# Designed miniproteins, single chains, continued (4), part 15

Each design is a single chain, and the fold is of that chain. pLDDT is the mean over its residues in the fold that is shown.

## One batch from the design tools (miniprotein)

Design m12494
Fold by ESMFold2-Fast:
Structure m12494 (fold): chain A 68 residues (1-68)
Amino acid sequence: SMKDDALTAVEAELTARGVKTLSPKELIEALERAGLSRKTAEKIVKKAQEIAGGSKTVSLEDVRKALE
């Protein structure tokens, strides 16, 4: 599913960078590389940032919750 593709792409980017969180820009770029439109990627990232509160970066779990 598109949700599974998005989560797989984010996990792959986290692993490739050796980090546990991504900036909003890095997250949008990872989602676009996975085949999501920029509009869809921006909506997911905005929701994930809201879940992450005041954090400058977003975790895989924040993205998972944003896709529920």
Scores: mean pLDDT 84

Design m12495
Fold by ESMFold2-Fast:
Order: sequence, then structure tokens, then C-alpha cells
Structure m12495 (fold): chain A 88 residues (1-88)
Amino acid sequence: GFQPPARETRRLSAEEVAARLEELLPDSTPEIQAAIRELIAALLASGRELSEATVDAILALVRSLDELLRLVREEGLPTEEAIARVEA
């Protein structure tokens, strides 16, 4: 089967990661917006590169948390129903 190269081939700069996180801000809850802004500031201060897989995992987690908070806080859904909708 096809095996991709095992090193460095999909690393993103702190600025690239920050840009991807900023894309989530306009549609995010205030709590997630605050968390994203703090994470962006920390990443830019560190100057660290992250693997694309790590970035994808962070973005997926942020999107899931934001949707869960939006359903509970903005749409008024019970937590159990909000969890079921995010998992679907």
C-alpha cells in the first residue's frame, strides 16, 4: 500500500495555524472565541510549528466544543441532546 513520508512533510507555521483558528472566530461562541484568541497569542509568541495532523485534531476539537456550547447556550438544548447532535 501507499505509505507517505514519515517526517516534516506537513508542518504548519504558527502564523498558518493562527490563520486557520481565526477562520473559526466569526461563527464561534464567546467562550470559544476567548479560548481561540488566547491560543493564537500563545502560538505566535512561541513561534512553534505544528504537524498538520495535530492542527487538524485541534481544529476538529474546537469545532465540536463550539457546536456543543452553541447548542446548549444559544439554542437552549439540554446537554444530552446537544452531545447527541454533535456526535451525529
Scores: mean pLDDT 74

Design m12496
Fold by ESMFold2-Fast:
Structure m12496 (fold): chain A 107 residues (1-107)
Amino acid sequence: SAQRQAEFAKAEELIERIRAGEKISLEEIEAIGNPVARAGVMVEAGMPRSLVEAELREAIAIRAAATTSLDEAEKAALVAEALAAIPGLVDAAEEAIAAERAARAAA
């Protein structure tokens, strides 16, 4: 949706500002309505992992509630799979950020 695209564009703007060495306020992060987009900014800002994982769990819950095409058992299975993937997604994001920062420091 256009709103989702705008929220992700705002998140990318905040991420670029963080990468430029700016400190982003908690208010600016909380102004991002999309939990996935907000989680991305939170990781770049170095916020606690527990808060990032909570945002991703909220995103899964919102998507599950909006899904009406699957039966209850199929929804439960997909939710369980998505929840199980969260630690690995956060690990991958933190590793990617660390690798980018290391590459910039070496240049």
Scores: mean pLDDT 81

Design m12497
Fold by ESMFold2-Fast:
Structure m12497 (fold): chain A 87 residues (1-87)
Amino acid sequence: SLAERIARAVKAALEAGATGVSVADPQGRILFDAGASDQAIEAARKAAVEHGRPALAVDAPTKEQSERAIKAAREAAPEFVVVGVVL
């Protein structure tokens, strides 16, 4: 189910070093938010609407952590658009 895919992608991103995660649907509705910045929430919404697909945005304090979190989320849910925000 979509909920199971969201749960797997969110878990993978957080375990890889994301400090926050937001997931949006193609209509721009937030499906999940765990400690996400306003920038990550907006990035997820924008990516989902632009691509017509669910999107996941990760917050991370460094570029290296962001890249690891993005990779982990993509491996867990390859059908999602995944974007990063470095805080």
Scores: mean pLDDT 88

Design m12498
Fold by ESMFold2-Fast:
Structure m12498 (fold): chain A 54 residues (1-54)
Amino acid sequence: MATVAAERYAREIALRKVLEGKDIEVTNPAVRERAKKLGDIYRKKLEELRKKLE
């Protein structure tokens, strides 16, 4: 399991990638994998919210 600091960093990276569309380089593989999973969850939630706000 990632440390609290690594988890927080992964969340920040995932949010920035989803909201800003930036490709942010992550050197730590655990943080990179966690950020990818969180990004997928955030994109799915944003699409669901978009549909409801139509």
Scores: mean pLDDT 71

Design m12499
Fold by ESMFold2-Fast:
Structure m12499 (fold): chain A 89 residues (1-89)
Amino acid sequence: MRQQVEGLVETTKRIAEEALALAREAAKGSAGEDARRQAEEIEQALREALKAAAEGMKGSPEDAHMTAAEAAVRIARLARQVRAWVAAQ
C-alpha cells in the first residue's frame, strides 16, 4: 500500500519534470512567451498536486492513494498537452 502510493507520486513527479524539460528546451529554441507559460503551468500544477497529496496523507492510506491518483491524472494530462505543443513547433 505505502510503496504503491510512493511509486505513484514518484512517477507523477518524473512525468512533470520530463514535460517541463521539453517546454524549457523549446523556449530556448524560440523566443516564445508561450513556451515559458507552459513551463510555469506545469510547475504550478506539480506544486498544487504535491500539496494536495500531502494533505491527503493526513487521512487514511486509502485517501492518500486516491489523492495521489487524482494528481497523477492531472499531471499526465498537462504533460500530454505540453508534448503536443512542442511537437507542433
Scores: mean pLDDT 67

Design m12500
Fold by ESMFold2-Fast:
Structure m12500 (fold): chain A 72 residues (1-72)
Amino acid sequence: VSQEDLDIEVDAAVAIIKAAVGLVTERENKGDPEKIKRFEELIDKASQAAAERNRELVDEVIAEVDKLMKEL
């Protein structure tokens, strides 16, 4: 495994953790089904990015997670 591949896997894992925290926070506070679904979709997308070793997709997911987390 290259350092580049490892960086992608680590960044994707961090994005998954952040999205999971956001999902739990939304469920406990507001319970907005649309936002819950968006967090679930971001977790799936991050997992896909890691599997494909797609740096661009990981960066996109990180940006979307950070944006959505600011809306909590």
Scores: mean pLDDT 81

Design m12501
Fold by ESMFold2-Fast:
Structure m12501 (fold): chain A 97 residues (1-97)
Amino acid sequence: MKIKIEASGLSPEGAAAVAKAASLFKGVKAEVLPDGSVVIEGDMSKGQAASIAATALNYGGTVKVTYEDGSEEVITTYAQALALGKKSTAPDDPGGI
């Protein structure tokens, strides 16, 4: 699906790391803006978006994810990034405790 990720509050090192992480995925375009924020867009899975978001959070950034339908999600914690990475909401043999 088409997803847009906006990472802000990053150092120059963090912005470069986020852009590099995004470049590992085919069909994803990353752009580092003059203010140090990073805009990433392309055809990606929620798992790939979660990986990019987690990288930004590791560098102290804040992430905004915009989906193809125009819905938006702000990610400020690793727990939120992990939730984004989940592909199914249906419980399917959860493996227990």
Scores: mean pLDDT 74

Design m12502
Fold by ESMFold2-Fast:
Structure m12502 (fold): chain A 87 residues (1-87)
Amino acid sequence: GEAAALEAEIDALLAQLSTIDPELAAKVRGLVDRALAAIRAGDLLTAEIEIGMLRIMAGVLKVAGEDEVADILLRIADLLERLRALA
């Protein structure tokens, strides 16, 4: 289904991030896992907060010139927002 496809794309992006920055990938995975748990529980406020944190991190990375890493975080955030909309 659509949700499973979105989760698979998120996992692929996390795997890509881990080849660039494994420590950042671990932190992002923590945010993703909390967002997914919140979406599954119907806690849309907590999901939005975790997604918002990913966007803030991406903004900081973009200012630092880490465009590739920032773009991966923004894509993960967009996929999580799509999953939230399906809930």
Scores: mean pLDDT 89

Design m12503
Fold by ESMFold2-Fast:
Structure m12503 (fold): chain A 64 residues (1-64)
Amino acid sequence: ATEYDLRTAEGAFAAGREALRQGYYQAAISLFERALELDPDFAEARELLAEARARDTGAALAPA
């Protein structure tokens, strides 16, 4: 079993990716927000946060 350290941006990001893969979009959103709190310049976390939000709401509108 892989344990993610949620005290690090990389650990929170990795946990968020796993949650997103499992379809746990709200958990993924919280984890990516945590990654960005720890590293605000984490571009990949910001991109996947937008992805998780879009998938959670079923929104037809993508961010322009």
Scores: mean pLDDT 75

Design m12504
Fold by ESMFold2-Fast:
Structure m12504 (fold): chain A 80 residues (1-80)
Amino acid sequence: MVQDALKELQKMLSQETNPQAKEGLSIAIEAVQDVANGNILSSIGRILQMIGLGLESENDPEATAIITKAQGIVMEVLKS
């Protein structure tokens, strides 16, 4: 559910110190909010932005892992 996804992403963001991972989490939060507002195309655009950020962060395994997890949370919201 959107509220559960937002809580999880906000919790992850509050515990994160890696700047690339923080950026990915912020984009994921915006993507989930876009779904909540019925802006599915905007949410898809945010997911593509996260994929690009993941590619730029390929040498940072912590950032890659967090971005991948955040992307998964957004995808679960989109499937619902």
Scores: mean pLDDT 81

Design m12505
Fold by ESMFold2-Fast:
Structure m12505 (fold): chain A 62 residues (1-62)
Amino acid sequence: DVRAEVRALLESDDLAALRRAAELLRGVVPPSPETEAWFALTESDDLAVVRAALTLLLGRLP
């Protein structure tokens, strides 16, 4: 389950783990201008920015 896997990765303080969560979400979040902008934020080197973007993307899943 992508949701459970992404939540486990969000417990990490490692940018590589957070970017893996973004890759998983790209397969399940439908493309829109808003979600595309949030995916662009996941490419940031700022861990807090990436985590915030992932939280917004998770909110778009059922």
Scores: mean pLDDT 81

Design m12506
Fold by ESMFold2-Fast:
Structure m12506 (fold): chain A 65 residues (1-65)
Amino acid sequence: SEIDELLSTLSDRQRNLVRHAQDMIERGVPLEDVRKTVLQMSDILGLSPEEQQLLLEIVDLLYKE
């Protein structure tokens, strides 16, 4: 799938953050709250703006599934 292809490009830290986002989505957390959490955690992890944007794109794709 498109998501699996994107996930293969991620570092371990980024993959862990995506797994956390998947758990939040499965628990029914709204998209905007998941996006905010991903951005906050990305800042703590020291991810670049490009890495943050990629993670947000993955979150948006996860919400479509």
Scores: mean pLDDT 81

Design m12507
Fold by ESMFold2-Fast:
Structure m12507 (fold): chain A 86 residues (1-86)
Amino acid sequence: MSTTSLAELDDLKDQMIQLMQKQQVPQDVIDKFTQFMDTLKEQLAKDPRNLEVQLEAGVIALAVSMMKRYNFSREETVKVIESLLK
């Protein structure tokens, strides 16, 4: 069965970092997002069926899709990342 994999989280991480770099998002925000993704990967490695990680991955995938489709501004991109990080 296809559960969210570490490879899928790595792909989402890479796509989001590329979008943040394109919009010239501050490095400290990129670093915080990177740390958040690494924490999700650790949680998924401990429990591959962790529902919270599965839901967070889905939200990140939606955010990446929306940012690519609508060409978000720097401010919009930062707000999306801050919303994900809480």
Scores: mean pLDDT 80

Design m12508
Fold by ESMFold2-Fast:
Structure m12508 (fold): chain A 134 residues (1-134)
Amino acid sequence: SIDTAIDLAIREALRAGFITPEQAEKYRAAITEEDKKEAQLVYDALEPKRGPVLSAIAAGYLALSRAAMRLNDYTTAAKFLVIALELLRGYATDEVLDILEKHLNELIEKTPESDTEALKYIEEARRLIEHLRS
C-alpha cells in the first residue's frame, strides 16, 4: 500500500539523519489524499521495471516532499524531491517526470529567494529532470 511506501521513506530519512522524529510525525500528518494519489501513480509506473521496494521508497519521498513544502520546510522538500528523482534513474516515464516537474515548479514558486540551501537542491532537481528527459 502507499501508506507502507510512506513508512519506508520515513524510516530511510530518519536513518540517514535527514529529519528528526518530530519532523517525521508532522510530515506524516500533512500528507493529503491527493499526495497519496500522485505517489501511487509514480509507484505504478516504476514498479514493473524497478521492483516494489525502490518504487515504494521513490513514491514515499515524493509524498514527504509535498508534505514538507506544505509545512514551509523548503530545504527538506527539495532534498526529498532530489532523492525521488535519483531513484528514477533510467526508468522514468515522461508521465512520472511531468508529476515531479509540476511539484518542482510549485517549490520554485513558494521558496523564498533568501533560502539559499533550498535553492541549491531545487537547482539539482532541475538538472536531474533535464538529464532524465534526454
Scores: mean pLDDT 87

Design m12509
Fold by ESMFold2-Fast:
Structure m12509 (fold): chain A 115 residues (1-115)
Amino acid sequence: DAARRAALLQQAAAIRERRKQWQAANPAETQAFQDRVLQSIIDSLKALKKDDPSLSALTDQIIAIIQALLAGQISFDQAIDQLDALRAQLEAQGDRKGALVAGIVASLLAMIKWV
């Protein structure tokens, strides 16, 4: 249903706008929450590196992107773009497992951006 889809997209846009306004009014709380979730992703990637050494180089590269984001050196959009580029490169190399990991992290960052 096109009308239902249009209504959902309008609601999603309104939610994003309200979140932007809240984040602008509450920058310290926004950053503290985002930093905690980003650190949890780093910890999960370190665990994955331990469990699957074949992903070691990839997990280190993704951790470096997240650390740059935590340090304020890059934006969420820049981090997502770098992860999407990495995913595309891994797909081109036939590394489907690596591409999946990069894609999942990119999706998580996209979600965290709006909390």
Scores: mean pLDDT 85

Design m12510
Fold by ESMFold2-Fast:
Structure m12510 (fold): chain A 92 residues (1-92)
Amino acid sequence: PAPRPVPGELSEEQRKRIEELMALLEKDRVRLTVTVSKDGTSATLSFDLPPLDNPRLRAEVRAMLEHLAYLEEQGKASFSVEVYSKKKVKIK
């Protein structure tokens, strides 16, 4: 299946956040932890990602992050991401 485009444009702040995260994911094998919360309910997902050298995988990961950022901008949810490679790096 093709990646789904995000409806509308993301804010510059959210776009910068996604670009910083994608740069980290393209460097090395990393552990990615994503926390999504809404109305006092939260879900945390943690996975080990290979280097994102496959353009399709990069596009799918980017689309997922853009969808989460879009939901946060609409006030429907919030999300945070932590990336672990050689050292812990937190992107908020």
Scores: mean pLDDT 67

Design m12511
Fold by ESMFold2-Fast:
Structure m12511 (fold): chain A 67 residues (1-67)
Amino acid sequence: EEEEARIERLAQGTVDGVDHNLEVAGLPPLTPEQRAARLADYRERIRKALETVKKLAPDYYTIGNTP
């Protein structure tokens, strides 16, 4: 579950970053529905990317998990 927890944390951080950028740009923030959809998409993409990094460079995987 540690990997899934890290993936979730990264996905949430990514969505938070998008929401922050929207706010800075004076655009409406992501709706809860849009946020949920983005989280699901980012979780899947991050999961695959982290699996690849972990296999090729475990130390970079560890560093990459720190936002």
Scores: mean pLDDT 72

Design m12512
Fold by ESMFold2-Fast:
Structure m12512 (fold): chain A 74 residues (1-74)
Amino acid sequence: MEEINEEIGLAFAEIVAAILKIDGKRMSPEELEKAREDARALVERIAEEFGMSPETKERMLALVDEVAEEVAKA
């Protein structure tokens, strides 16, 4: 069951990160920072709600942060 939850959590984080990557290209630095905070908060709530492991939650948050940093550099 943990394995299935990890796959679902990571898939959700990838979707959130993909949206942030697409929309973030058109955002101001302030809007991007707000979007990153909102994305992190959403991922944390989903991880808690679905009982994701700390490792899975950390990987989910890392995906959001990584994409936000990539967009900020572009």
Scores: mean pLDDT 79

Design m12513
Fold by ESMFold2-Fast:
Structure m12513 (fold): chain A 68 residues (1-68)
Amino acid sequence: MKLEVEVEVTLPELTGKLAEEARERAIGLGKKLAEAKAEELQAKDPSLTELKFKVTIENGLNYTIEEL
């Protein structure tokens, strides 16, 4: 199965190296959430060959996953 994931991150009041590290962690978590969702959907429908998700992370706490 082909999986494409777009991750959009908004972080509160972080700058420099701390913001960079926090962004990398958030992106990693977003990708893991999308992978878990893809596995769930593929288990329900094994005929799925392509999935695209957008993961939006607001303030590092609010996660939304949209199928594209």
Scores: mean pLDDT 73

Design m12514
Fold by ESMFold2-Fast:
Structure m12514 (fold): chain A 100 residues (1-100)
Amino acid sequence: MDLGHLQLAVFEALAEAARKVKPGSSATATREADGVKITVTLGPREDRRVTLTLESPLSKEQLKEWVEAIAKHFGLEIVKEEFREEDGIHVYTAELVFPE
C-alpha cells in the first residue's frame, strides 16, 4: 500500500464529509485506495471528532500502523480504537480528536 494514496483518500473523504455535515448531524464519506476501503465520519459540526474506519484483508497490526500514520499526518489524537474481523476482512475503527 502507498501511504500517500491512503492519506489523499482520507483527505478527500474528510473534505466531502465537511461539505455534508450540518448542525446536530454527522456526515460520512467513503473512498477506496489500494484495496483498502476507507470510511470517514465527521460531526456533529460542534464536535472536534473524526471516526476513521479502514477495511482490508491485511493484518490488524498493519492497519494500526496506517491509522497511526494518518493521525500523525493530520495532527489528530487517537482516543479510541476498535477492531473487528468479518469474513476475512479486518475492520479497524479509530476515533480521532484535535489535541488540546
Scores: mean pLDDT 78

Design m12515
Fold by ESMFold2-Fast:
Structure m12515 (fold): chain A 87 residues (1-87)
Amino acid sequence: SMEELLKEAEELIEELKKLLEKALKDPRVSQEDIDRLENALLAVYTAKQELIDNKDGSEEARQRAIARLKAAIERAKEVKEEIEKKL
């Protein structure tokens, strides 16, 4: 459901913020990894806000926002897992 997707995004954003704080202090994490993590966090945050803004919009706009958020979540999970393996 949309509510479950928004909750997943919110939980992931908090996890990514905590991971970013740890990564910034860890010399094993490259600047490229930091940039990827920051970009993933911003993408999930932006897509989440777009879905909220389009909640009562057209069906087409809502479906596009859902697809974008799902894509952002999957990419962010991949980045999170890859960086966590280095810690």
Scores: mean pLDDT 89

Design m12516
Fold by ESMFold2-Fast:
Structure m12516 (fold): chain A 80 residues (1-80)
Amino acid sequence: GEEEAERLIEEGKRLEEEGRYREAGDKFVAAAESYHRSKEYDKAVEMYLQAAKLYELAGDDQASAQARRRAEEVERIKEL
C-alpha cells in the first residue's frame, strides 16, 4: 500500500545520500510497484523515472532503460 511505498522511498533517499545509487534505484522500483498495485499510476511513473536516473548514475544503462520502459507501460495503462 501507500505506507509501504513511502517507507521504500525513505530507504531509497538514504541510499542515494550514501552514493549507493544501484540499491537506491532498486528501492524506487519497489515503491513504483507498490503504487502500481494501489492504482496510483502518476506516483508509480514518478518512482520508475527516479529509479532510471539512479541506475544511470550507477552506470547501469540496462536497468535505467528497463525502468523507463516500465514508466511508459504505466502511462499507457493510465490512458485507458
Scores: mean pLDDT 88

Design m12517
Fold by ESMFold2-Fast:
Order: structure tokens, then C-alpha cells, then sequence
Structure m12517 (fold): chain A 69 residues (1-69)
């Protein structure tokens, strides 16, 4: 569940979000975006750095929009 994922350390949440965003499954991408939206402020800089490495420009831009909201 999303709550179980958010119980992980912030660094682990970033890693799982980035992995989910690179999935071919739209539901996994949606879950990755939800994890990014719920990240504690202290993880936002790490999340931005990791998101910038995503090769799919559309997914990368969606993730950056979530972090900049």
C-alpha cells in the first residue's frame, strides 16, 4: 500500500519512486508520483537529482511538476 511505502526512510522512498516512474505500467507511474508528492521536505533535493536522470522526458517533467508544487 502507499502508506507502507511512505513508512520507509526518505532515501528509500526516493529510490522506489524513481523505479516506479520508469515502469511500463501506468499504475506504477501513478504510485511513483504519489510517493514524490508525499516526500518530506528534506528529501526533495535528492528526489530532484534522481528524477533528472529519468530518460523519458514526459515522465521526468511530470515528476518535476509534482516536486515543484
Amino acid sequence: SLESLLALPPHAQVGLAVEALQSPDPQSVATGLQILEALPQEAHAEARQQVLTIPDAAVRNRALQVLEA
Scores: mean pLDDT 80

Design m12518
Fold by ESMFold2-Fast:
Structure m12518 (fold): chain A 87 residues (1-87)
Amino acid sequence: DEKLKKVRKELEEKLREFLEQFYLLTGSRLPPASSPAREVLEGGLEEIEKDVEEMAAAGLPEEVILKKAMEKLEEVFDKVLQLVALQ
């Protein structure tokens, strides 16, 4: 619980920073509802949460879980920005 809580907090802070940058770049707080970019963002966040829970259940250290989750989160952000630039 405490391990997952700390990892989730760090991921939420990173997501918040991304959304602030997204607003500066696009003038929008989120990708448009039902857009491919929104689907990638929401689906990516759901997959990351599932992966984090699976890694914690497998007994991986907090730092390892955080590193892997952050790498996936950055990949999701890159895909979102690419899709928004095409639309």
Scores: mean pLDDT 85

Design m12519
Fold by ESMFold2-Fast:
Structure m12519 (fold): chain A 67 residues (1-67)
Amino acid sequence: DVETLLRRAEALLESDLPGSDKKEAAVFLARRAGRPDLAKEIEETDPNDQEAVDEQIRRLVEALRAQ
């Protein structure tokens, strides 16, 4: 459900995982949330840009909270 996906997204944002791992997990969560638009934006993000990856995860968190 959305609450479970939100908790996972919040945990992912706080994690020390490499940007590539965060990106892959975030794409998975966005797809599970029925947000292919967000998944596409995350997939297009440079995994070596940790700030950009974290910003995409914050957007996912906010989108899940808004539902």
Scores: mean pLDDT 85

Design m12520
Fold by ESMFold2-Fast:
Structure m12520 (fold): chain A 100 residues (1-100)
Amino acid sequence: SEMEALRERITEALLAAGLPEELARELAEWLTRIAPFLEGVDPEEVVEIFDKLVAGEPVEVSEKPGATGLARRFYEAARRHGVPEEVAKAAIRAAVEALA
């Protein structure tokens, strides 16, 4: 029930940010499963890493694995599903806030 409530909150946050329903549900499932590993993640650090991935800049995975993993997952999903970068960034911020 508590994990189901978290999944629903994340799904609603991702949908509100503009993600397609199917992708929002997929990402919410994944985020709910890894939530304990994302404790204390700064949404602005995730967005900075996302911007580096978009620019083709190198990313140091060993420094911030949780933030890097989150940024990479959203980058790959946005690219695969044709999600605009600004929508993906809004979704990252919304997801991290829902996890707090």
Scores: mean pLDDT 83

Design m12521
Fold by ESMFold2-Fast:
Structure m12521 (fold): chain A 73 residues (1-73)
Amino acid sequence: EEERKELEKRLAELEKEAIWAIMNYNMSTSKEEQEKYRKKYVDILAEMVRLRTEFETSKEAGDAAAERLRKLY
Protein backbone atom coordinates (compact mmCIF):
# COMPACT_ATOMS: atom_id res chain seq x y z
CA GLU A 1 0.00 0.00 0.00
CA GLU A 2 2.89 2.39 0.76
CA GLU A 3 4.34 1.34 -2.62
CA ARG A 4 1.02 2.18 -4.32
CA LYS A 5 0.91 5.63 -2.68
CA GLU A 6 4.46 6.36 -3.85
CA LEU A 7 3.59 5.23 -7.39
CA GLU A 8 0.49 7.46 -7.52
CA LYS A 9 2.47 10.45 -6.23
CA ARG A 10 5.24 9.84 -8.79
CA LEU A 11 2.75 9.45 -11.66
CA ALA A 12 1.03 12.70 -10.65
CA GLU A 13 4.37 14.53 -10.69
CA LEU A 14 5.28 13.04 -14.08
CA GLU A 15 1.86 14.01 -15.50
CA LYS A 16 2.43 17.59 -14.33
CA GLU A 17 5.88 17.60 -15.96
CA ALA A 18 4.43 16.17 -19.19
CA ILE A 19 1.79 18.92 -19.33
CA TRP A 20 4.49 21.53 -18.73
CA ALA A 21 6.68 20.04 -21.48
CA ILE A 22 3.86 19.97 -24.04
CA MET A 23 2.90 23.56 -23.17
CA ASN A 24 6.49 24.70 -23.73
CA TYR A 25 6.53 22.71 -26.98
CA ASN A 26 3.45 24.60 -28.23
CA MET A 27 4.83 27.97 -27.05
CA SER A 28 8.30 27.46 -28.53
CA THR A 29 9.11 29.54 -31.61
CA SER A 30 12.30 27.69 -32.60
CA LYS A 31 12.51 24.15 -33.99
CA GLU A 32 15.42 23.44 -31.64
CA GLU A 33 13.35 24.30 -28.55
CA GLN A 34 10.38 22.29 -29.87
CA GLU A 35 12.61 19.23 -30.37
CA LYS A 36 14.00 19.61 -26.84
CA TYR A 37 10.53 19.65 -25.27
CA ARG A 38 9.29 16.86 -27.55
CA LYS A 39 12.11 14.61 -26.29
CA LYS A 40 11.34 15.58 -22.69
CA TYR A 41 7.65 14.77 -23.18
CA VAL A 42 8.41 11.39 -24.79
CA ASP A 43 10.89 10.53 -22.01
CA ILE A 44 8.27 11.34 -19.37
CA LEU A 45 5.66 9.17 -21.09
CA ALA A 46 8.19 6.31 -21.30
CA GLU A 47 8.89 6.64 -17.57
CA MET A 48 5.17 6.55 -16.77
CA VAL A 49 4.77 3.39 -18.87
CA ARG A 50 7.78 1.83 -17.12
CA LEU A 51 6.34 2.56 -13.66
CA ARG A 52 2.93 1.16 -14.62
CA THR A 53 4.47 -2.01 -16.10
CA GLU A 54 6.66 -2.51 -13.01
CA PHE A 55 3.65 -2.15 -10.71
CA GLU A 56 1.46 -4.38 -12.92
CA THR A 57 4.03 -7.20 -12.82
CA SER A 58 4.42 -6.89 -9.04
CA LYS A 59 3.35 -9.98 -7.11
CA GLU A 60 1.70 -7.64 -4.58
CA ALA A 61 -0.38 -5.73 -7.13
CA GLY A 62 -4.09 -6.44 -6.98
CA ASP A 63 -6.43 -6.56 -9.99
CA ALA A 64 -8.17 -3.36 -8.85
CA ALA A 65 -4.88 -1.47 -8.60
CA ALA A 66 -3.70 -2.71 -12.00
CA GLU A 67 -7.07 -1.78 -13.57
CA ARG A 68 -6.88 1.71 -12.08
CA LEU A 69 -3.37 2.23 -13.49
CA ARG A 70 -4.43 1.02 -16.96
CA LYS A 71 -6.98 3.86 -17.13
CA LEU A 72 -4.09 6.36 -16.85
CA TYR A 73 -2.49 5.13 -20.11
Scores: mean pLDDT 73

Design m12522
Fold by ESMFold2-Fast:
Structure m12522 (fold): chain A 93 residues (1-93)
Amino acid sequence: MLELFQKAQEGDKEAEEQVADLVMDEILEFLREAGIGEEDLEIVRESLEKARNNIPLSEEERKKLAEIFSKLSEEQKKELLERFEKLRALAEA
């Protein structure tokens, strides 16, 4: 994993896409294990796709995500935010 992250930071576009896909899959799997349903997971997936392409979320999308995340514990929310920050950092590289 460390080598793949290093290549992404060096501007290897293929490595950047692979790392982004892995982080996205890890976030979605985490939410599924936390009890988030498939319909809500699709909303999260679309929001993650926007984040990785540096596209801002609308007010309505942010509200819907807040409602989904309100189903999580504070510990789960913290871990989720850490995973989102990793995906966002890759979108800026």
Scores: mean pLDDT 73

Design m12523
Fold by ESMFold2-Fast:
Structure m12523 (fold): chain A 83 residues (1-83)
Amino acid sequence: MNKEKLEKAERLYKQAQELDKQGNYQAAATGFRQTGLVYESLGLYEKAAEAYQKAADAYKRLGNDEQAREMEEKAKEAKEKAK
């Protein structure tokens, strides 16, 4: 298993959660999106879906409805791949 990539995704997710708690929704959304992409590359589709959903929620707080919809679609696709 790609332990290095998994550790990177976990750190990105934690950093994005900290940014979200600080109200930095733009940086949080970017961090959650990056985390989702890394989890997808590892085949961890449930975790990818969770990260994309967090990114969608952050974009909604910013009023970025287009980016929120994109992330919701990615979360849905990841959930379908997870079975």
Scores: mean pLDDT 86

Design m12524
Fold by ESMFold2-Fast:
Structure m12524 (fold): chain A 79 residues (1-79)
Amino acid sequence: MDEALRRLAEALRALGYSDEEIEAAVAELRAALASLADDPAAQAAAIETVTQLAELAILDAEDPEAARARLEALQAARA
């Protein structure tokens, strides 16, 4: 969980969000993940999704075409 939230914070900072906005977003997401403590599978899936979204956001800022290809691959994997 901490690694996923760290990557999200880095992604938001790279996108130009303020430290206050980043802190609020991380706190809200941490609380949401904690609410899934009774369902380890759902919590693990949510952590994976957060990690993937953070990586996709950084990639979209650097290479939007590669980000689109990655998003399409992730959507296909869920079909």
Scores: mean pLDDT 73

Design m12525
Fold by ESMFold2-Fast:
Structure m12525 (fold): chain A 68 residues (1-68)
Amino acid sequence: ATYTILDDSGAPFGFKKGQEVTLQQIVEAMGDGFTIELIEKNDKEEVLKFTYTDENGNETTIQVKREL
């Protein structure tokens, strides 16, 4: 499955709004320490929020859409 980047908040990880990425690309960019939150879900798609927290406690979030 691919995820569509919904905003430009992914810029620190090299992602652009509207870009389609795989989960593997997200893991490679953010590491395996990110958290995933379900924001919205319907019969066709879901919106997820991926949050990366650095060693200083600063959070960077990316919102993505996944087709079901």
Scores: mean pLDDT 78

Design m12526
Fold by ESMFold2-Fast:
Structure m12526 (fold): chain A 86 residues (1-86)
Amino acid sequence: SAMEEIERLDAAVRRLADARRAGEVDEEAVRILAEVLGLSPSTLRRASDEERRRLVGRLQLLAAKALELDEEERAVLERIEALIAS
């Protein structure tokens, strides 16, 4: 479901951010993000500001496929958007 994909994205984005902070690359997190967003792993590794904006747009489209989002689910999506945009 779209909510399961959003939760999987949240976990993967957190892993990617933590690895970058440590000077590492979490290839599994990159693969998960690429799979869920329908992008190549190389796009995520070399993302420009414009590409990050496009990733946020794709995440918003994924959320739009969910029939109903509660407040907690929207908060998770907004947090993922902020992490990708940073």
Scores: mean pLDDT 60

Design m12527
Fold by ESMFold2-Fast:
Structure m12527 (fold): chain A 66 residues (1-66)
Amino acid sequence: MKAKIIAEFESEEKARKAAGELMKIPGVLSANIISDTVVEVIVEKSAVEEVVKVAEKHGGKVKVEE
């Protein structure tokens, strides 16, 4: 099962760094910058909590859309 997570960051640089770190999490299938400061993450359901934690650690405002 998969979930979609949207994370909004304060800057484009922070969004890029966060996308790279999110891609390292086991169960993350993609992390794409979909606007200047917004990253869309497609993730396995079991990894949702870790993705949220990492995104928030990097200052992201997170919305889970499953």
Scores: mean pLDDT 81

Design m12528
Fold by ESMFold2-Fast:
Structure m12528 (fold): chain A 98 residues (1-98)
Amino acid sequence: EKKEKALKLLKEALDHLARASEAIRQGNVDEAIEHLERAKKLVEEAGKLLNDPEFAKGLVDTIDRAIKAAKDGNLEEAQLLTTLAIIGVSIAISELEK
């Protein structure tokens, strides 16, 4: 079922966002960007499976802003945006499990 596949992708995205947050905390910018980019792709694919481009766009835009902040060396902003993405993905998982 497409919903089950989307749930799996969002849970994988959540793991990558958590790893990105830890990498930001450690100052490992390149590792953080890699995990953020992987989370972005997983969210985009989940959005396609759900036929919900608005849901995917909001989360992707937040992750893109986190990537840009990390690349600019603004780790405080990158951490805030990564946390917002974690919250958004967690809410999406909760809603899909109903």
Scores: mean pLDDT 88

